# Designed miniproteins, single chains, part 98

Each design is a single chain, and the fold is of that chain. pLDDT is the mean over its residues in the fold that is shown.

## One batch from the design tools (miniprotein)

Design m3401
Fold by ESMFold2-Fast:
Structure m3401 (fold): chain A 95 residues (1-95)
Amino acid sequence: DARAELEARVRELEERVRELEEKARQAIKMDPSVAEELRQLVEDAAVAVHLARSNVEQGGSPAVVESALATAERLIERAEELATEAIERAKREQE
């Protein structure tokens, strides 16, 4: 069932966004200079995942759902990289 597979992928990215929100809070606490960019990336990722969720629930085009999921995944990856870099920079300054 293609719809069940899309539903599972949306659930997976919803969970990744929740984990990312937690990591972002920690990164911002350690390096406040990334707060604006990181919050924007997390917000944009959450919006993309919500768009995918809405399209699955409304029986929208699989192509639209997959496009929204691909956008969310790219934004999540960028936010994860920025958060990791911020945490690693803060750790180096604590020598």
Scores: mean pLDDT 85

Design m3402
Fold by ESMFold2-Fast:
Structure m3402 (fold): chain A 68 residues (1-68)
Amino acid sequence: SLDEELGRLAQEMMALGVSPQDLAAAVKRVLEGASREEVVKYLQSRGYSPETAERAAELAERIAELIK
């Protein structure tokens, strides 16, 4: 189901070490029209590595697309 896919994507973000607060903030930024580069820069400013930030931004975009 859609809810199961959303839960899986959220779990993947948390498995990367992304806090629930930063996960929510990243998804909110995407929903408000932020680019992937902007979300990646935000996550890096929160202390995540470039690789983690890029993957987390990708997952945040997928979550945002499902809940639009």
Scores: mean pLDDT 85

Design m3403
Fold by ESMFold2-Fast:
Order: sequence, then structure tokens, then C-alpha cells
Structure m3403 (fold): chain A 59 residues (1-59)
Amino acid sequence: DLDALLERLRRLADDGDKALDDVKALAKAGVVLSPDRASEVTDRAGDATYARYLVDRLS
């Protein structure tokens, strides 16, 4: 079902965008990020960007 796939992609995109925004807020507050956390956020941001691209192309 295309609608179900698009909904999942939108959730993935939103989830990744929120993780990136949360990390930016923590950095501005002076919170130190671990290397593992920084890598995780980078990967999620990439996945979110691609998911957003697919939603825009398929919807």
C-alpha cells in the first residue's frame, strides 16, 4: 500500500529532523555530545533527507 509506505517515510523524515534539532539545542546549551551520539545523529539526518525526498517524489 503506497499510502502506508508514504506515512512510514514521513515518520522517518520527521524523526530524523527532530533528532538533529534536539542535538543542535543541546549543543547551544553547552552539552557535550559523545562520538557515538554524533555519528548516530549524522546517520539519521541522512536517512531523513532521503525519506523526505522520496515522499516529495511519490506523493
Scores: mean pLDDT 68

Design m3404
Fold by ESMFold2-Fast:
Structure m3404 (fold): chain A 56 residues (1-56)
Amino acid sequence: MEEERERRLREVLKEAAEGLALIGRGVHDLYSHDPESEEVRKKAEEAAKKRIEEEE
């Protein structure tokens, strides 16, 4: 019984990780022009991480 739940959790985590990677790539593409872009990207990544932690 628990194995099915773990499998579902793993699939949801995989999909969430893929979605996050896509968002990270999009943000990287958008802000990949200035040295300031690195700080903006880091802030966006931290904001995304906070959102995920809050959803937990």
Scores: mean pLDDT 66

Design m3405
Fold by ESMFold2-Fast:
Structure m3405 (fold): chain A 96 residues (1-96)
Amino acid sequence: MPMQLPDGTLVSSSEEAAEHFIKLLEELGVKLSEEEREKILNADENSEFTITLPNGTSLGYPLAYTAATVSKERNYIPKSEEELMEMLREAFLEEL
């Protein structure tokens, strides 16, 4: 079943989604360990682990994906989950 990622990209598998996320993190300057890559590749929407962004912000997997997408689009990395949620609220208002 195709899945839609936060940037609107359609993927045919969780593995394809995970590879896309890894590319986004690397573009932001995140250096992933082999263990972190394996966690992402085996992750699903119910997986509970944290990703640390280049500015030191640690977020749970689903929010880390959203944060990586927003950071790339806005050229700014949120400092907390709360700041990410505020950025998403502002982005939603801009689309209206």
Scores: mean pLDDT 69

Design m3406
Fold by ESMFold2-Fast:
Structure m3406 (fold): chain A 68 residues (1-68)
Amino acid sequence: SMDLLMEALVETLSEEAKRDPSYEPLLQRAEEAKRNNDRKRLFEVLSELGENDPELLARVQRRLGELL
């Protein structure tokens, strides 16, 4: 589900932003994508995580599995 993927992304980034404020801009983009149901922006954020932080992307995927 796209809604569950957006939720998993926002929840995971929210947890990381509490530990590392450098994730706050990415969290804001993910929250905007969720609010607007913007699939293009969602996949842009996921793509950037895959390139720059593959471990965090793996955590998003694990969180999605927990929500399914």
Scores: mean pLDDT 84

Design m3407
Fold by ESMFold2-Fast:
Structure m3407 (fold): chain A 72 residues (1-72)
Amino acid sequence: LREASVDEAALAILAVLSRDPDRAYSKAELRRLLAERYGLRVSDATLNAALAVLEKSGAVERLPDGRYRIVL
């Protein structure tokens, strides 16, 4: 697997979430899907930074249960 930058992780997360906009994903699920679909290895620090950027921009929301989904 290739190590992802924060920007690469953010774009890949958006791609995952966009395929099923009605579904919410845990951090563990996102990390697994990034590895399986894009060949990206994402550290906890990089994943957290990418999610923070997406949440701050309004592209992604964090649900009360801690899972993430895309804002349509």
Scores: mean pLDDT 85

Design m3408
Fold by ESMFold2-Fast:
Structure m3408 (fold): chain A 94 residues (1-94)
Amino acid sequence: SLDDIAAEVDAAMADLAYAVGKLSSSQEKVNEEMAKSLGIDGDKLEKEKPLFQEIVDAYEQKDIDKLQQVRDEAKKLGLDSAAHFADLMIQALR
C-alpha cells in the first residue's frame, strides 16, 4: 500500500540522512572508521557520498527527474547502494 511504501521510505531517508550527516561532519577520521565498521570501502564511500547528497537534495525538492538521472548515473558507475536509494526515493514521491 502507499502507507507501507511511505513508511519504508521514511525509514530509508532517516538511515541515509544519518549516514550523510556522519559522512559530512568535520569528523573525517570518525567517518573513515565508521565506513570500515560498516564494511564500506573508503574509495567507494568517497565516490557515493556526493550522489547520496544529490539524492537527499532532489528528494526534498520532490524532483523525480533529477532522482532518475542520479539513479542512472549511479548504475553506470557501479554504485549500487546509491542507485537503490534513488529508486526508493522515486517510489516515495509517486
Scores: mean pLDDT 66

Design m3409
Fold by ESMFold2-Fast:
Structure m3409 (fold): chain A 80 residues (1-80)
Amino acid sequence: SPVEALEAFVKVARSLVKKYKEDIEKYKDTDPEKYQELVERIKFHVELIKKRIEEAKAIGAPQSLIDELEKVRKEFEKLA
């Protein structure tokens, strides 16, 4: 279902937040080019999550799921 797909998306997005935090610590002082690529990827994921929030609202997804999407969006925004 569309709701199950959004729930799976949130789970993957949370795993990516953890990975990107680790990659930032690894590259921020050692590899400016990889760090910049990572910042661009983070910005891409913020925009993707915004689209998923719009989709969730359009299909009448549970408010709890919309709240989780908003939380993970804010976590990505904090990384950049």
Scores: mean pLDDT 88

Design m3410
Fold by ESMFold2-Fast:
Structure m3410 (fold): chain A 70 residues (1-70)
Amino acid sequence: IDPNDPMLQQMAKINGLPLSDLELVGPLIEKLRSKFPSSSFYMFNKTTALGLLGQVREGVQSLEEAEKRA
């Protein structure tokens, strides 16, 4: 996830999330990418975005599915 992506910044702002939190998520995504292949990277990016938008349950399910397939 690029924390300077205008769409992600707009989504964070609309849902009342600080942009600084989006930047803190960057290192976590990098760590997950190093553990999982590129095909799984987008699933973790989506899971993180859903988590930040308050959809923690869906995010956790997606992460567990991707982890089992890795």
Scores: mean pLDDT 52

Design m3411
Fold by ESMFold2-Fast:
Structure m3411 (fold): chain A 66 residues (1-66)
Amino acid sequence: SMDARRQALHQERAANPDLDAFLAAMRAAGADQSLIDQVETQIAVGRKLREIGDEIDEELARRRAE
């Protein structure tokens, strides 16, 4: 859902404060809101892919321990 994407984006911004500065610079430069929304979506997707990767790595480590 969009709420899940927004929550993931908020967590990514907390971990990477430079992302907020980057988005603020885009707005100050007059970037279109649709472009800003696309960038925010890509950040959220990137975070979700990292979380999935971490879960896979943890599962593989667990299987190797057995």
Scores: mean pLDDT 69

Design m3412
Fold by ESMFold2-Fast:
Structure m3412 (fold): chain A 75 residues (1-75)
Amino acid sequence: MSVQEMMDASIRWIRALARETGDPRLVAILQQLEQIRDQLLAGQISDQQAARQVTLLEAEATLLHMRLYLDRRVS
């Protein structure tokens, strides 16, 4: 899988999640991912730099999704 394919998949997933929840933290993560993708496409960052940043943001979105799911279950 290319870094661009990984980014596109992450953006689609997080966009759907942000749209469903309306959580501003997920919207912020989505905006950061879109910015990183634009930088990668413009050749401003390396594939390695993009992959590292996407991995961190994807982990953050996953943890936030888990917290939102648990909060909804407990509340």
Scores: mean pLDDT 79

Design m3413
Fold by ESMFold2-Fast:
Structure m3413 (fold): chain A 77 residues (1-77)
Amino acid sequence: EKEAIIEKIQAEIEKKLASYPSDEEKRKAMEDLWVEAIKELYKNGLLNKKDLEEMLAVAKKAGNERLAKTLEELLKE
C-alpha cells in the first residue's frame, strides 16, 4: 500500500520534471517536489517513522541533502 503511494508520487514527479529545461533545474525541482510530497504524506498519516527512516538512508546515499534534512526534521517531530 505505502509502496504504491511512493511509486505514484515518483511517476507524478517525473511528469513535472519533464517541463524543466535543464538537468540542474530538474535535480533541484526533484528535491523540492519530494520534500513537499513527503511532508504531505506524513501529515496525512500515510507515512510512518520507519518509512521516513528508510527514505532518509536512501537520500543520504544518493546525496540528496535537502530531502535528508527534511526527513531528519520530521523524525525529530
Scores: mean pLDDT 74

Design m3414
Fold by ESMFold2-Fast:
Structure m3414 (fold): chain A 68 residues (1-68)
Amino acid sequence: SEMDEILAELEELLAKEKNPEIKKAIESAIQTVRELREQAEKDPSKREELLREARAIYDLVKKEIEEA
């Protein structure tokens, strides 16, 4: 699924990151996206909304990495 792809990319970013503060931000993002995935599984009507939120979280994490 697209959420599983976002999670895989976040986990790859976490594995490559050396900055402890950025690592913590990525770990928090992974946890939040996992919760969004669980919500989408419980309520498929919200799938598109929750996927957009997961993508926004991913984009924010990438921006934080590039600005660090």
Scores: mean pLDDT 85

Design m3415
Fold by ESMFold2-Fast:
Parts: C-alpha cells; sequence; structure tokens
Structure m3415 (fold): chain A 84 residues (1-84)
C-alpha cells in the first residue's frame, strides 16, 4: 500500500515530524525494493534528516514549514514513480 497524506504547513510541529518520518520510511522501503544503490539511499536519508533538523531549529518559521511540506510532496511523487 502507498501512504498518501497531505502535509499541512500550519499543523503542530509534532504532527509534521511524524508525517515526514512516515514518508521517509515509505521512500526508503521503495528504494530498497527497487534495488537502488546504498549511496543514493543514504543521500536521500541525509536530505530528509536535514529538513527535520531545520524544522526543529525553526519551529515557528513559516517559510521552513512550507519548504518542508513541499519537499515531502515532491519526495512522495518521486517514490510513487519509482514504485510504478
Amino acid sequence: AVPEFEMDPNAPLEELLEKIKAVREYVLAVMREKGMPQEVIEKVEQLVDEWIKLLKENPNDETVRLGAAEFVRLLQAWARQLEA
């Protein structure tokens, strides 16, 4: 099953973090199933972790929240294309 959910940038920080974590798990699982190189998987993991860090360091920054939501949207779309 494909996890489908919207990222509301105005949601509580904890909710945003949980959704980013869920998308991270889904994307990494798809990458592993498709046999992508470990180096590529690690780069995607690092990029997600950087966004989590930015969000934690800037919990009230609307631009950071919007950026994180857009990043997750793009990441989901990319993983969906890989899964097909």
Scores: mean pLDDT 79

Design m3416
Fold by ESMFold2-Fast:
Structure m3416 (fold): chain A 99 residues (1-99)
Amino acid sequence: EKLEQLREAIDNGDVEKARKLLEEMLKSNQLTEQEIIDLIKHAIENGRLEVAKAIIDVLVENKHPFIEKVLEAAIEYAKMFDNPELREYFEKKLEEVKK
């Protein structure tokens, strides 16, 4: 399953593979809002900064309908896992998306 492959790419910090798999799954409508939130949480929890940023960048680039909710959840997870770099990055992206 592609979701398992995406999770493995996140675990390995493989930004390029994670980005490609995510873009493919978004184009085929294979991901729910909750699955996307779970993926970003997994990246943040594992300290995969570059992958976490790439997930958000793909969602923004694809004008994903749940991007605001995903960003709000990602900000809370960045706070929970004490990652100020990701929190600041996600807060800036949320401000961009609201405009």
Scores: mean pLDDT 84

Design m3417
Fold by ESMFold2-Fast:
Structure m3417 (fold): chain A 61 residues (1-61)
Amino acid sequence: APSTAELLDYALRLSEEERAAVSAAAQAAHDRAMKDPSLTPRQVARISMDVAWALIRERAA
């Protein structure tokens, strides 16, 4: 699994616009997950992290 340090290193290679888009998408995923009462806080965090990581990986490629 990607570490926080690895995510930060990849994020630093993105433009300001790309970082804003990743942040917005991760926040939207978090907000949607928070509305699901079956999800734990850990699962909510993982969902937002997975969205952020997928977009960072796509844009950093």
Scores: mean pLDDT 76

Design m3418
Fold by ESMFold2-Fast:
Structure m3418 (fold): chain A 80 residues (1-80)
Amino acid sequence: GMSDGNTGYQYGQQGHVLTSLIYARRALRDGYVDEAIRALEAARQHAPPQYQSLIDQAIDLLRQGDVDRAIQQLDQAISR
């Protein structure tokens, strides 16, 4: 690979994660479960460890069809 591409700072990564969580929550409220899962999977790749566990739990809940609980988990993450 090229010598650049990994120069993102930790607060920049948090911004990307937070935006993806907000987007996923909105998609879930509108009934777009698959779109929300894609957003969460993308966010997970750039998330710090504390967010990775929460994102994994949200994705697992969505795969089980528990949309309400997934929204609650995302709301808690966004409120921090």
Scores: mean pLDDT 74

Design m3419
Fold by ESMFold2-Fast:
Structure m3419 (fold): chain A 63 residues (1-63)
Amino acid sequence: DVEAELERTRKEIEELEKQRDEAVKNGAPSDEIQRLDMKIVAARLREVALENILERPELGLRP
């Protein structure tokens, strides 16, 4: 379900941003912060793709 995946993805982004903020505050290694940044970017790209499918489901369902 695209709507459920979109909600899950948005929640994932929020949690990842909180984890990144905590990592920065706690002085985590740069590599760890970079990994969180990459995960946030990947999740945001997924969010955009899901939003596009939701707004134009016919395009997302075409093979």
Scores: mean pLDDT 79

Design m3420
Fold by ESMFold2-Fast:
Structure m3420 (fold): chain A 118 residues (1-118)
Amino acid sequence: EKEKARKEIRKLAVQATGYAILAVGHLIDAQLSTDPAVAAAHRAEAFAAFTRAVESLLRMADIEVKMKDYKSAKQSVQDALNLAKQARAQIPQHAAALDKLIADLEAKLAKIEKKIKE
């Protein structure tokens, strides 16, 4: 059971890293695009990739919480929060959705910190 959980955490960490790299790639393509419609399409793909990276990190945190590894769970949520804040700064066109995601992540971080203090 612990080995299965560790394998899933590793898989999710690789997925999160892959989506974060994909998001940065789309942001570079948007910056290099002279066509505003092509640039907007790349920004939308970057937003989708950032949200998938955050989802992978949150799923990783949920497994870590079930394992009572609250320190690792806190780190996973902090990494997700850092990615969401990076997306918010770089893709202001999706600000409303990212502000909601950041608020949800901050609430989850507070719950994990409370468990560490218990």
Scores: mean pLDDT 90

Design m3421
Fold by ESMFold2-Fast:
Structure m3421 (fold): chain A 66 residues (1-66)
Amino acid sequence: MEAELARLRRLAAEGDVDAAAQLIALLVSQKNFGEAEALAQRLRDAGHTAEADRMLSLIEQAKQLF
């Protein structure tokens, strides 16, 4: 778990969109919405607007369910 989180954080910081999406999904499953939202905003800032918008929608929907 910890090693996987560290790997995903490193890859996401390096600009790996797939790793960022996996990390966001994992954070949402842990109800860590603040960090998930921050990561999605970083994707938008990096120019991955369509992916960021999808992730932000997923986070908002999950927040309403929990």
Scores: mean pLDDT 79

Design m3422
Fold by ESMFold2-Fast:
Structure m3422 (fold): chain A 94 residues (1-94)
Amino acid sequence: MPSAEELLEEARRNGLEGLRVLAEALGFSDEQIAAMEAEFERRAAEAIRRLREEGKRNGWSNEQLLARVREELARILAEVLAEHGVRLTVPPAA
């Protein structure tokens, strides 16, 4: 059975891979992608640490913790992209 730490590490790796794939698809340079990955990793590590401590205090299951981490990593990914000029929220075209 994978430990909570193994599941969280997998979620972080999957988030990082998603960021890389999306940034490459959007035409970012390898240098820009490396900068985005560094920002994502720093924010993700802090978010995982915080959520893991919160989960221990509240008695969360591994599934509940993983769901919260995935949600937070998705938000961090969107914020990192936005800081590098990617507009993820487009108002409906009239």
Scores: mean pLDDT 77

Design m3423
Fold by ESMFold2-Fast:
Structure m3423 (fold): chain A 60 residues (1-60)
Amino acid sequence: MELVEKHRKIVLKFIEIMKLPKEERLQAIRELSKESELEKDLAILTLRHMGEFELADELE
């Protein structure tokens, strides 16, 4: 499993997503959550940080 490289790529995607306006950021996070378990975990954490607790709980 190429876990280390995949993790680094996910972190880079996260940085780019955090540069977006709030509405576009929420949409990008929803799409990210569909890609894999690691990306889903990152999406949930980011949604909670943004105060979107209901959506974060739904993705879990």
Scores: mean pLDDT 70

Design m3424
Fold by ESMFold2-Fast:
Structure m3424 (fold): chain A 56 residues (1-56)
Amino acid sequence: MSKEKLITFLQTLGLSLEVLEQLRETKEADLADFLLEHTPFNQESVNKILKMAGLE
């Protein structure tokens, strides 16, 4: 549930479909590292996004 909210939010930010599909297969514990590697967001922005999605 929370991961789908994250994916929906990132879709509104214009992330590529390929990145979003890879994110669906990424474990919740690895989501922060995945976002840091595959998006232009910094650590603080990634942490805020995950917290908003209920993933910390």
Scores: mean pLDDT 76

Design m3425
Fold by ESMFold2-Fast:
Formats: sequence, C-alpha cells, structure tokens
Structure m3425 (fold): chain A 95 residues (1-95)
Amino acid sequence: MKETFTFQFSDGGTVTVTAELKGDTLTITVENKGLSHPVQVDVYVNGKLVGSITVAPNSSATLTIKGVKEGDKVTIVVTDLGSGERKTASFTVKA
C-alpha cells in the first residue's frame, strides 16, 4: 500500500507526505518544498500519537512506524511552525 498527500499552505510552498506499508512497517516520508519555516508532522494510529518529526525548509525526512495492520486508521497532522496553520489527512490501512 502507498498513499501520497500534498498540502499547500497559506504562507506558500508545499508539503508532500508519502505513506508506504511493507509488511507491518509504515514508512512516512515528508518533503518540505518552498515553505520558509519548518513543519511538524504528527502521526496517529487509531487516535494514539505514534510518532512526530520536524522537517526543515527545503528538506525531507523519514519516520518509521512498526506494528501497523490492515484496518488501522492513520491520521497525519502537518503544522507550519511559522504560521501555526494545520492540515490533516487520514487513511485506513489496506493490504
């Protein structure tokens, strides 16, 4: 399973989040393109915070989450740390 979400912020610039599942391991790749400020990415599984990462301007970072299974609800919250603007995407894990 592979999902890609693109977030556009009012300050300009784009954050792309790619979620890829291999076995029980969910890999979240975050690309901060064209924002002047860092972004914070918080990942929730079934409403529980399982990981957080801060990504600098014009940078990418990867977060790995283990023990994810089919039917789990994943919520990704992206915050522009310069503006406080927050965007959310959610998906259900599929085989």
Scores: mean pLDDT 84

Design m3426
Fold by ESMFold2-Fast:
Structure m3426 (fold): chain A 61 residues (1-61)
Amino acid sequence: SALEELSREALRLLALALSGRISEAEVVDGIRRKGEELGAPEFAERLIAAFRTILAETRAQ
């Protein structure tokens, strides 16, 4: 399903960012692009919002 494919791509991009291979901006851009490709842009934006919240809390430490 589109949601499963988008979730897998989001987790893949997050893992790459956590390992220092890509930036937070590249994670956001990748999720957004994949959401558009799969016709699930609203779900992509929810994933982006959730990840931004988690990263903001991490940066506050």
Scores: mean pLDDT 80

Design m3427
Fold by ESMFold2-Fast:
Formats: structure tokens, sequence, C-alpha cells
Structure m3427 (fold): chain A 78 residues (1-78)
């Protein structure tokens, strides 16, 4: 749910005293690390392309990342 993701981002920023820009950098690094991990697991499993579960994991991560970035853009403009 969008609201839950936004609440997690807000709590993390408050707990860690991160700025909007610092949070964007952290989220981008997490996204890149997760994508690399999923692709590495697929390669170890002998898959030429990501299977359905791997593709779904990356799609869910991209969707969550979009929600997180949209939230940060709103916070920055307010």
Amino acid sequence: MKKKIEEIVERLMKRSKLSVEEMRELLEEIKESFEAMVRSIAKIAGLEELDESGQRALENMEKNYEIEMEYLERVEKE
C-alpha cells in the first residue's frame, strides 16, 4: 500500500535525520543493490533471463521506488 511505504520513508528520515536529498541517494543505492542481487541469483541458477518471480520482484521494487520518489518530491515542494 502506498501509505505504508510513505510512512516507512518518513520514519526512516526522522530516525536517521536524513535530508530529502540524502534519502533519495540511499533509496537509489538500495534499488541498484537489489536489482544486482536479483540478477546475480538468476545467473547462479543458470537462467539466461529472469524468470517470472524475478521479473515480479524487480517490477514490485520499481513500483515501490516510484512511490518513494513521488513522496520525497512532495515533501521537498511543501
Scores: mean pLDDT 77

Design m3428
Fold by ESMFold2-Fast:
Structure m3428 (fold): chain A 60 residues (1-60)
Amino acid sequence: SDEEIARLKKRIEELDKQIAEVKEKYGDSPQAQFDIDVLEGIKLIVEYELKRLEEEKAKA
């Protein structure tokens, strides 16, 4: 649905902000790199789900 697509886009924006905040606040620490890797992994999953929903909408 359009609401789901909008929600996923908003989630990606929030994840990008979280990644930027971790980089800015914690720098090159091993913990910061781990947190960034986790957040980037979550972002990839959300982006994949968004593309799938957009493709399903295009076919309908």
Scores: mean pLDDT 83

Design m3429
Fold by ESMFold2-Fast:
Structure m3429 (fold): chain A 82 residues (1-82)
Amino acid sequence: MKEEAEKLAEQAIELGNEGAKAAAAGDGIKGGELGRQGADLGVRAVRLSDKETLPLAIGGALTGIGAGIQAALVDPSSRPLA
């Protein structure tokens, strides 16, 4: 479980960062989709986390959420965490 939570958290951070880059480039729809995927993986990482992996998992979830918010500011048709 610890290794799975850590991998999910890392994937969530990567997807959130890709979403933020897409949103910064003006692609709100792509940014929103990647941010949502990152947030979903981050939440799953939190659910699988113990006390050692929890901070990383929370970071992943927040990174995905942040990317979704940035995407919504670029294109209101993007859906943050719907």
Scores: mean pLDDT 73

Design m3430
Fold by ESMFold2-Fast:
Structure m3430 (fold): chain A 84 residues (1-84)
Amino acid sequence: AAALARADATFGPELLALEKELLADPSLSEEERRARILAALEELAARSGDPELRALVAALREAEAIRSLPPEEARRRLAELAAA
């Protein structure tokens, strides 16, 4: 929570501008928009040096990767995470 609050205070306007640009671009699919937002969050996490923010972004990336997998692989990956 604290890491996100700090990132929002520092990078909120930058993230909001990116979100508006991505939502306004009709050439991008919903999946492509999510990938762009995730990439921006990874960049911000790297620049911030905040390990909590990096951990959160890693979790979001994993969730996104699972959604992009074929159904059988997605189920296997989800089962692995549930078993951990």
Scores: mean pLDDT 68

Design m3431
Fold by ESMFold2-Fast:
Structure m3431 (fold): chain A 113 residues (1-113)
Amino acid sequence: SVEELIKQLLERYPILKDAPKESLEILARAMSQPYPTRAYVMALALAQYYGLEDEVVRLNVLLSNPTKENLPEIKELFDKIMPLLPKRVQELFKKRSPELDFFTALVYALLSI
């Protein structure tokens, strides 16, 4: 059930204990999907909560095969996404982004709230 998935999510990520119920339900549903890239799926669910789903989906498509021609669009999407996230998330993402892929860094930043 969604409630059991939320319980498992909170046991694994205690930092989410104060997260809104709607956010926890979105994350729990994302965790139930049969996709190998959980970091991307969790980032998508969190982006949906922040109203950034279309931007994250587009960025994922571009990042799957980045070319010199699409780098300006990737930068534009980063510049659009980052200001809409909470300031604490922006600070954590900036610290982690050189060391991790974009979606993994985004998930860790959002889960560190």
Scores: mean pLDDT 64

Design m3432
Fold by ESMFold2-Fast:
Structure m3432 (fold): chain A 88 residues (1-88)
Amino acid sequence: MTPEVAARELAIAEAALPGLEELVDEGGKSSGPKQASLVTATLISLDGMLISAEEAVRNVPELAARARALIARLQALRDRAMAIARSS
């Protein structure tokens, strides 16, 4: 991963976080197929962002602290989404 690509991917993920938090909240208030769809879509997005952020931690020391902060936020959302999935 190049530093330029890493910075772009982190910025995209950071910008997407409020929307993903909203989807998790809606998933928690939903049931049946709508809940499953919202949770699954959120988990797929979070997994992709986690891979990119973890790669940035390894390959771009300048962005490591920023990437670690993002990873913590993404993992917290992933845990919430997984809890909703297991409650269904």
Scores: mean pLDDT 83

Design m3433
Fold by ESMFold2-Fast:
Structure m3433 (fold): chain A 93 residues (1-93)
Amino acid sequence: SEIEEDLESFRKALLNLAKERGKLTPEQLVRAAVAIARHLYSKYPDAPKEEILEAVEKFVRELLKEMGYSDEEIDRLVAEVRKALEAEFARLE
């Protein structure tokens, strides 16, 4: 999937950023996820909104695991990201 290829590129970029500048704050992570979702919505206009939401949610969950977050913290941050993405997509429609 081209969406999954783009997300893999973003994952590598964010992991490199975290190595150089320290771990992302929750606010930085939410902002990054919203920016990525907006980019994907613009680049893949034929993709269903729900497909982009699910792909970005999965991306964030896997990124946080690689960054060493606990399962509890991952669940909290993913829930916050999901709320922000739903609000952003309501704004775009």
Scores: mean pLDDT 80

Design m3434
Fold by ESMFold2-Fast:
Structure m3434 (fold): chain A 91 residues (1-91)
Amino acid sequence: ELKKLQEEILKLIDNLEKKIEASSLPEDVKKKLLSLLEQLKEAVKAQDAEKIFQLMGEIEELIKPVYSQLSQDILEELEKLGKLLGELIRL
């Protein structure tokens, strides 16, 4: 089940990256968020629970000031990502 969960998370991150690139978010926020998502992909592949937890916090802090500018689709994908990552780090 671990490999299946990792594959689902990686696919979700890829979809999120595409939506973020297409979004109207400030350019500096986009670049930082995309960088954090790439780091998150590597942490998921490495099954590094501590790094995953750290990166989730960094993403949340980055998103907090621009939360009202996020589309519903991006918000739903971020919520789903957090839920799946929570499942992964409990394994």
Scores: mean pLDDT 85

Design m3435
Fold by ESMFold2-Fast:
Structure m3435 (fold): chain A 84 residues (1-84)
Amino acid sequence: SELAEEAIRLLEEALEAAEKGDILSTIGLVLRAIGLIEEARRKGEIPPELEEAMREAALAILKGDLEKAREKLEEARRLLEEAK
């Protein structure tokens, strides 16, 4: 799913922004990623496990739990490869 690939990319960029303390860029990137996750879900393009991993990564980024965010992004990347 191109939407899922773009959402993961945006979440990875959001994690980098969060690590730099760029709060506004972090929020903007996370909101864009959530929009793509919702679109991919509505189109049936992603399995529930991939949606959950991406949503947990987004929440971890927003909470400043950067270790959990990295873990969930790695899980989302793995699940995305399995879904192809």
Scores: mean pLDDT 87

Design m3436
Fold by ESMFold2-Fast:
Structure m3436 (fold): chain A 80 residues (1-80)
Amino acid sequence: SDAEVQQLEGRAQGAIDLAEELAKQGKYDEAEEVLEKLIADLEGVLSISSQLPPEVVAVAQKYLKKAKELLKKIEEKKKE
């Protein structure tokens, strides 16, 4: 479970970091694509939450919230 938590967290954080860097470069469409893919992947994980350790579910929920918050900020920046 620790290995699964670390793997999911590393992948999710890496995607968020990439999206933030792309947004800083004004590459909003590419940043949105990265976050939309991460959101879809995390929603996929949560769709089988009853089959997963609670710690994996908690990490998926945490990063889904972060990804959605960042996506909203990028969508707002794209309209400026």
Scores: mean pLDDT 87

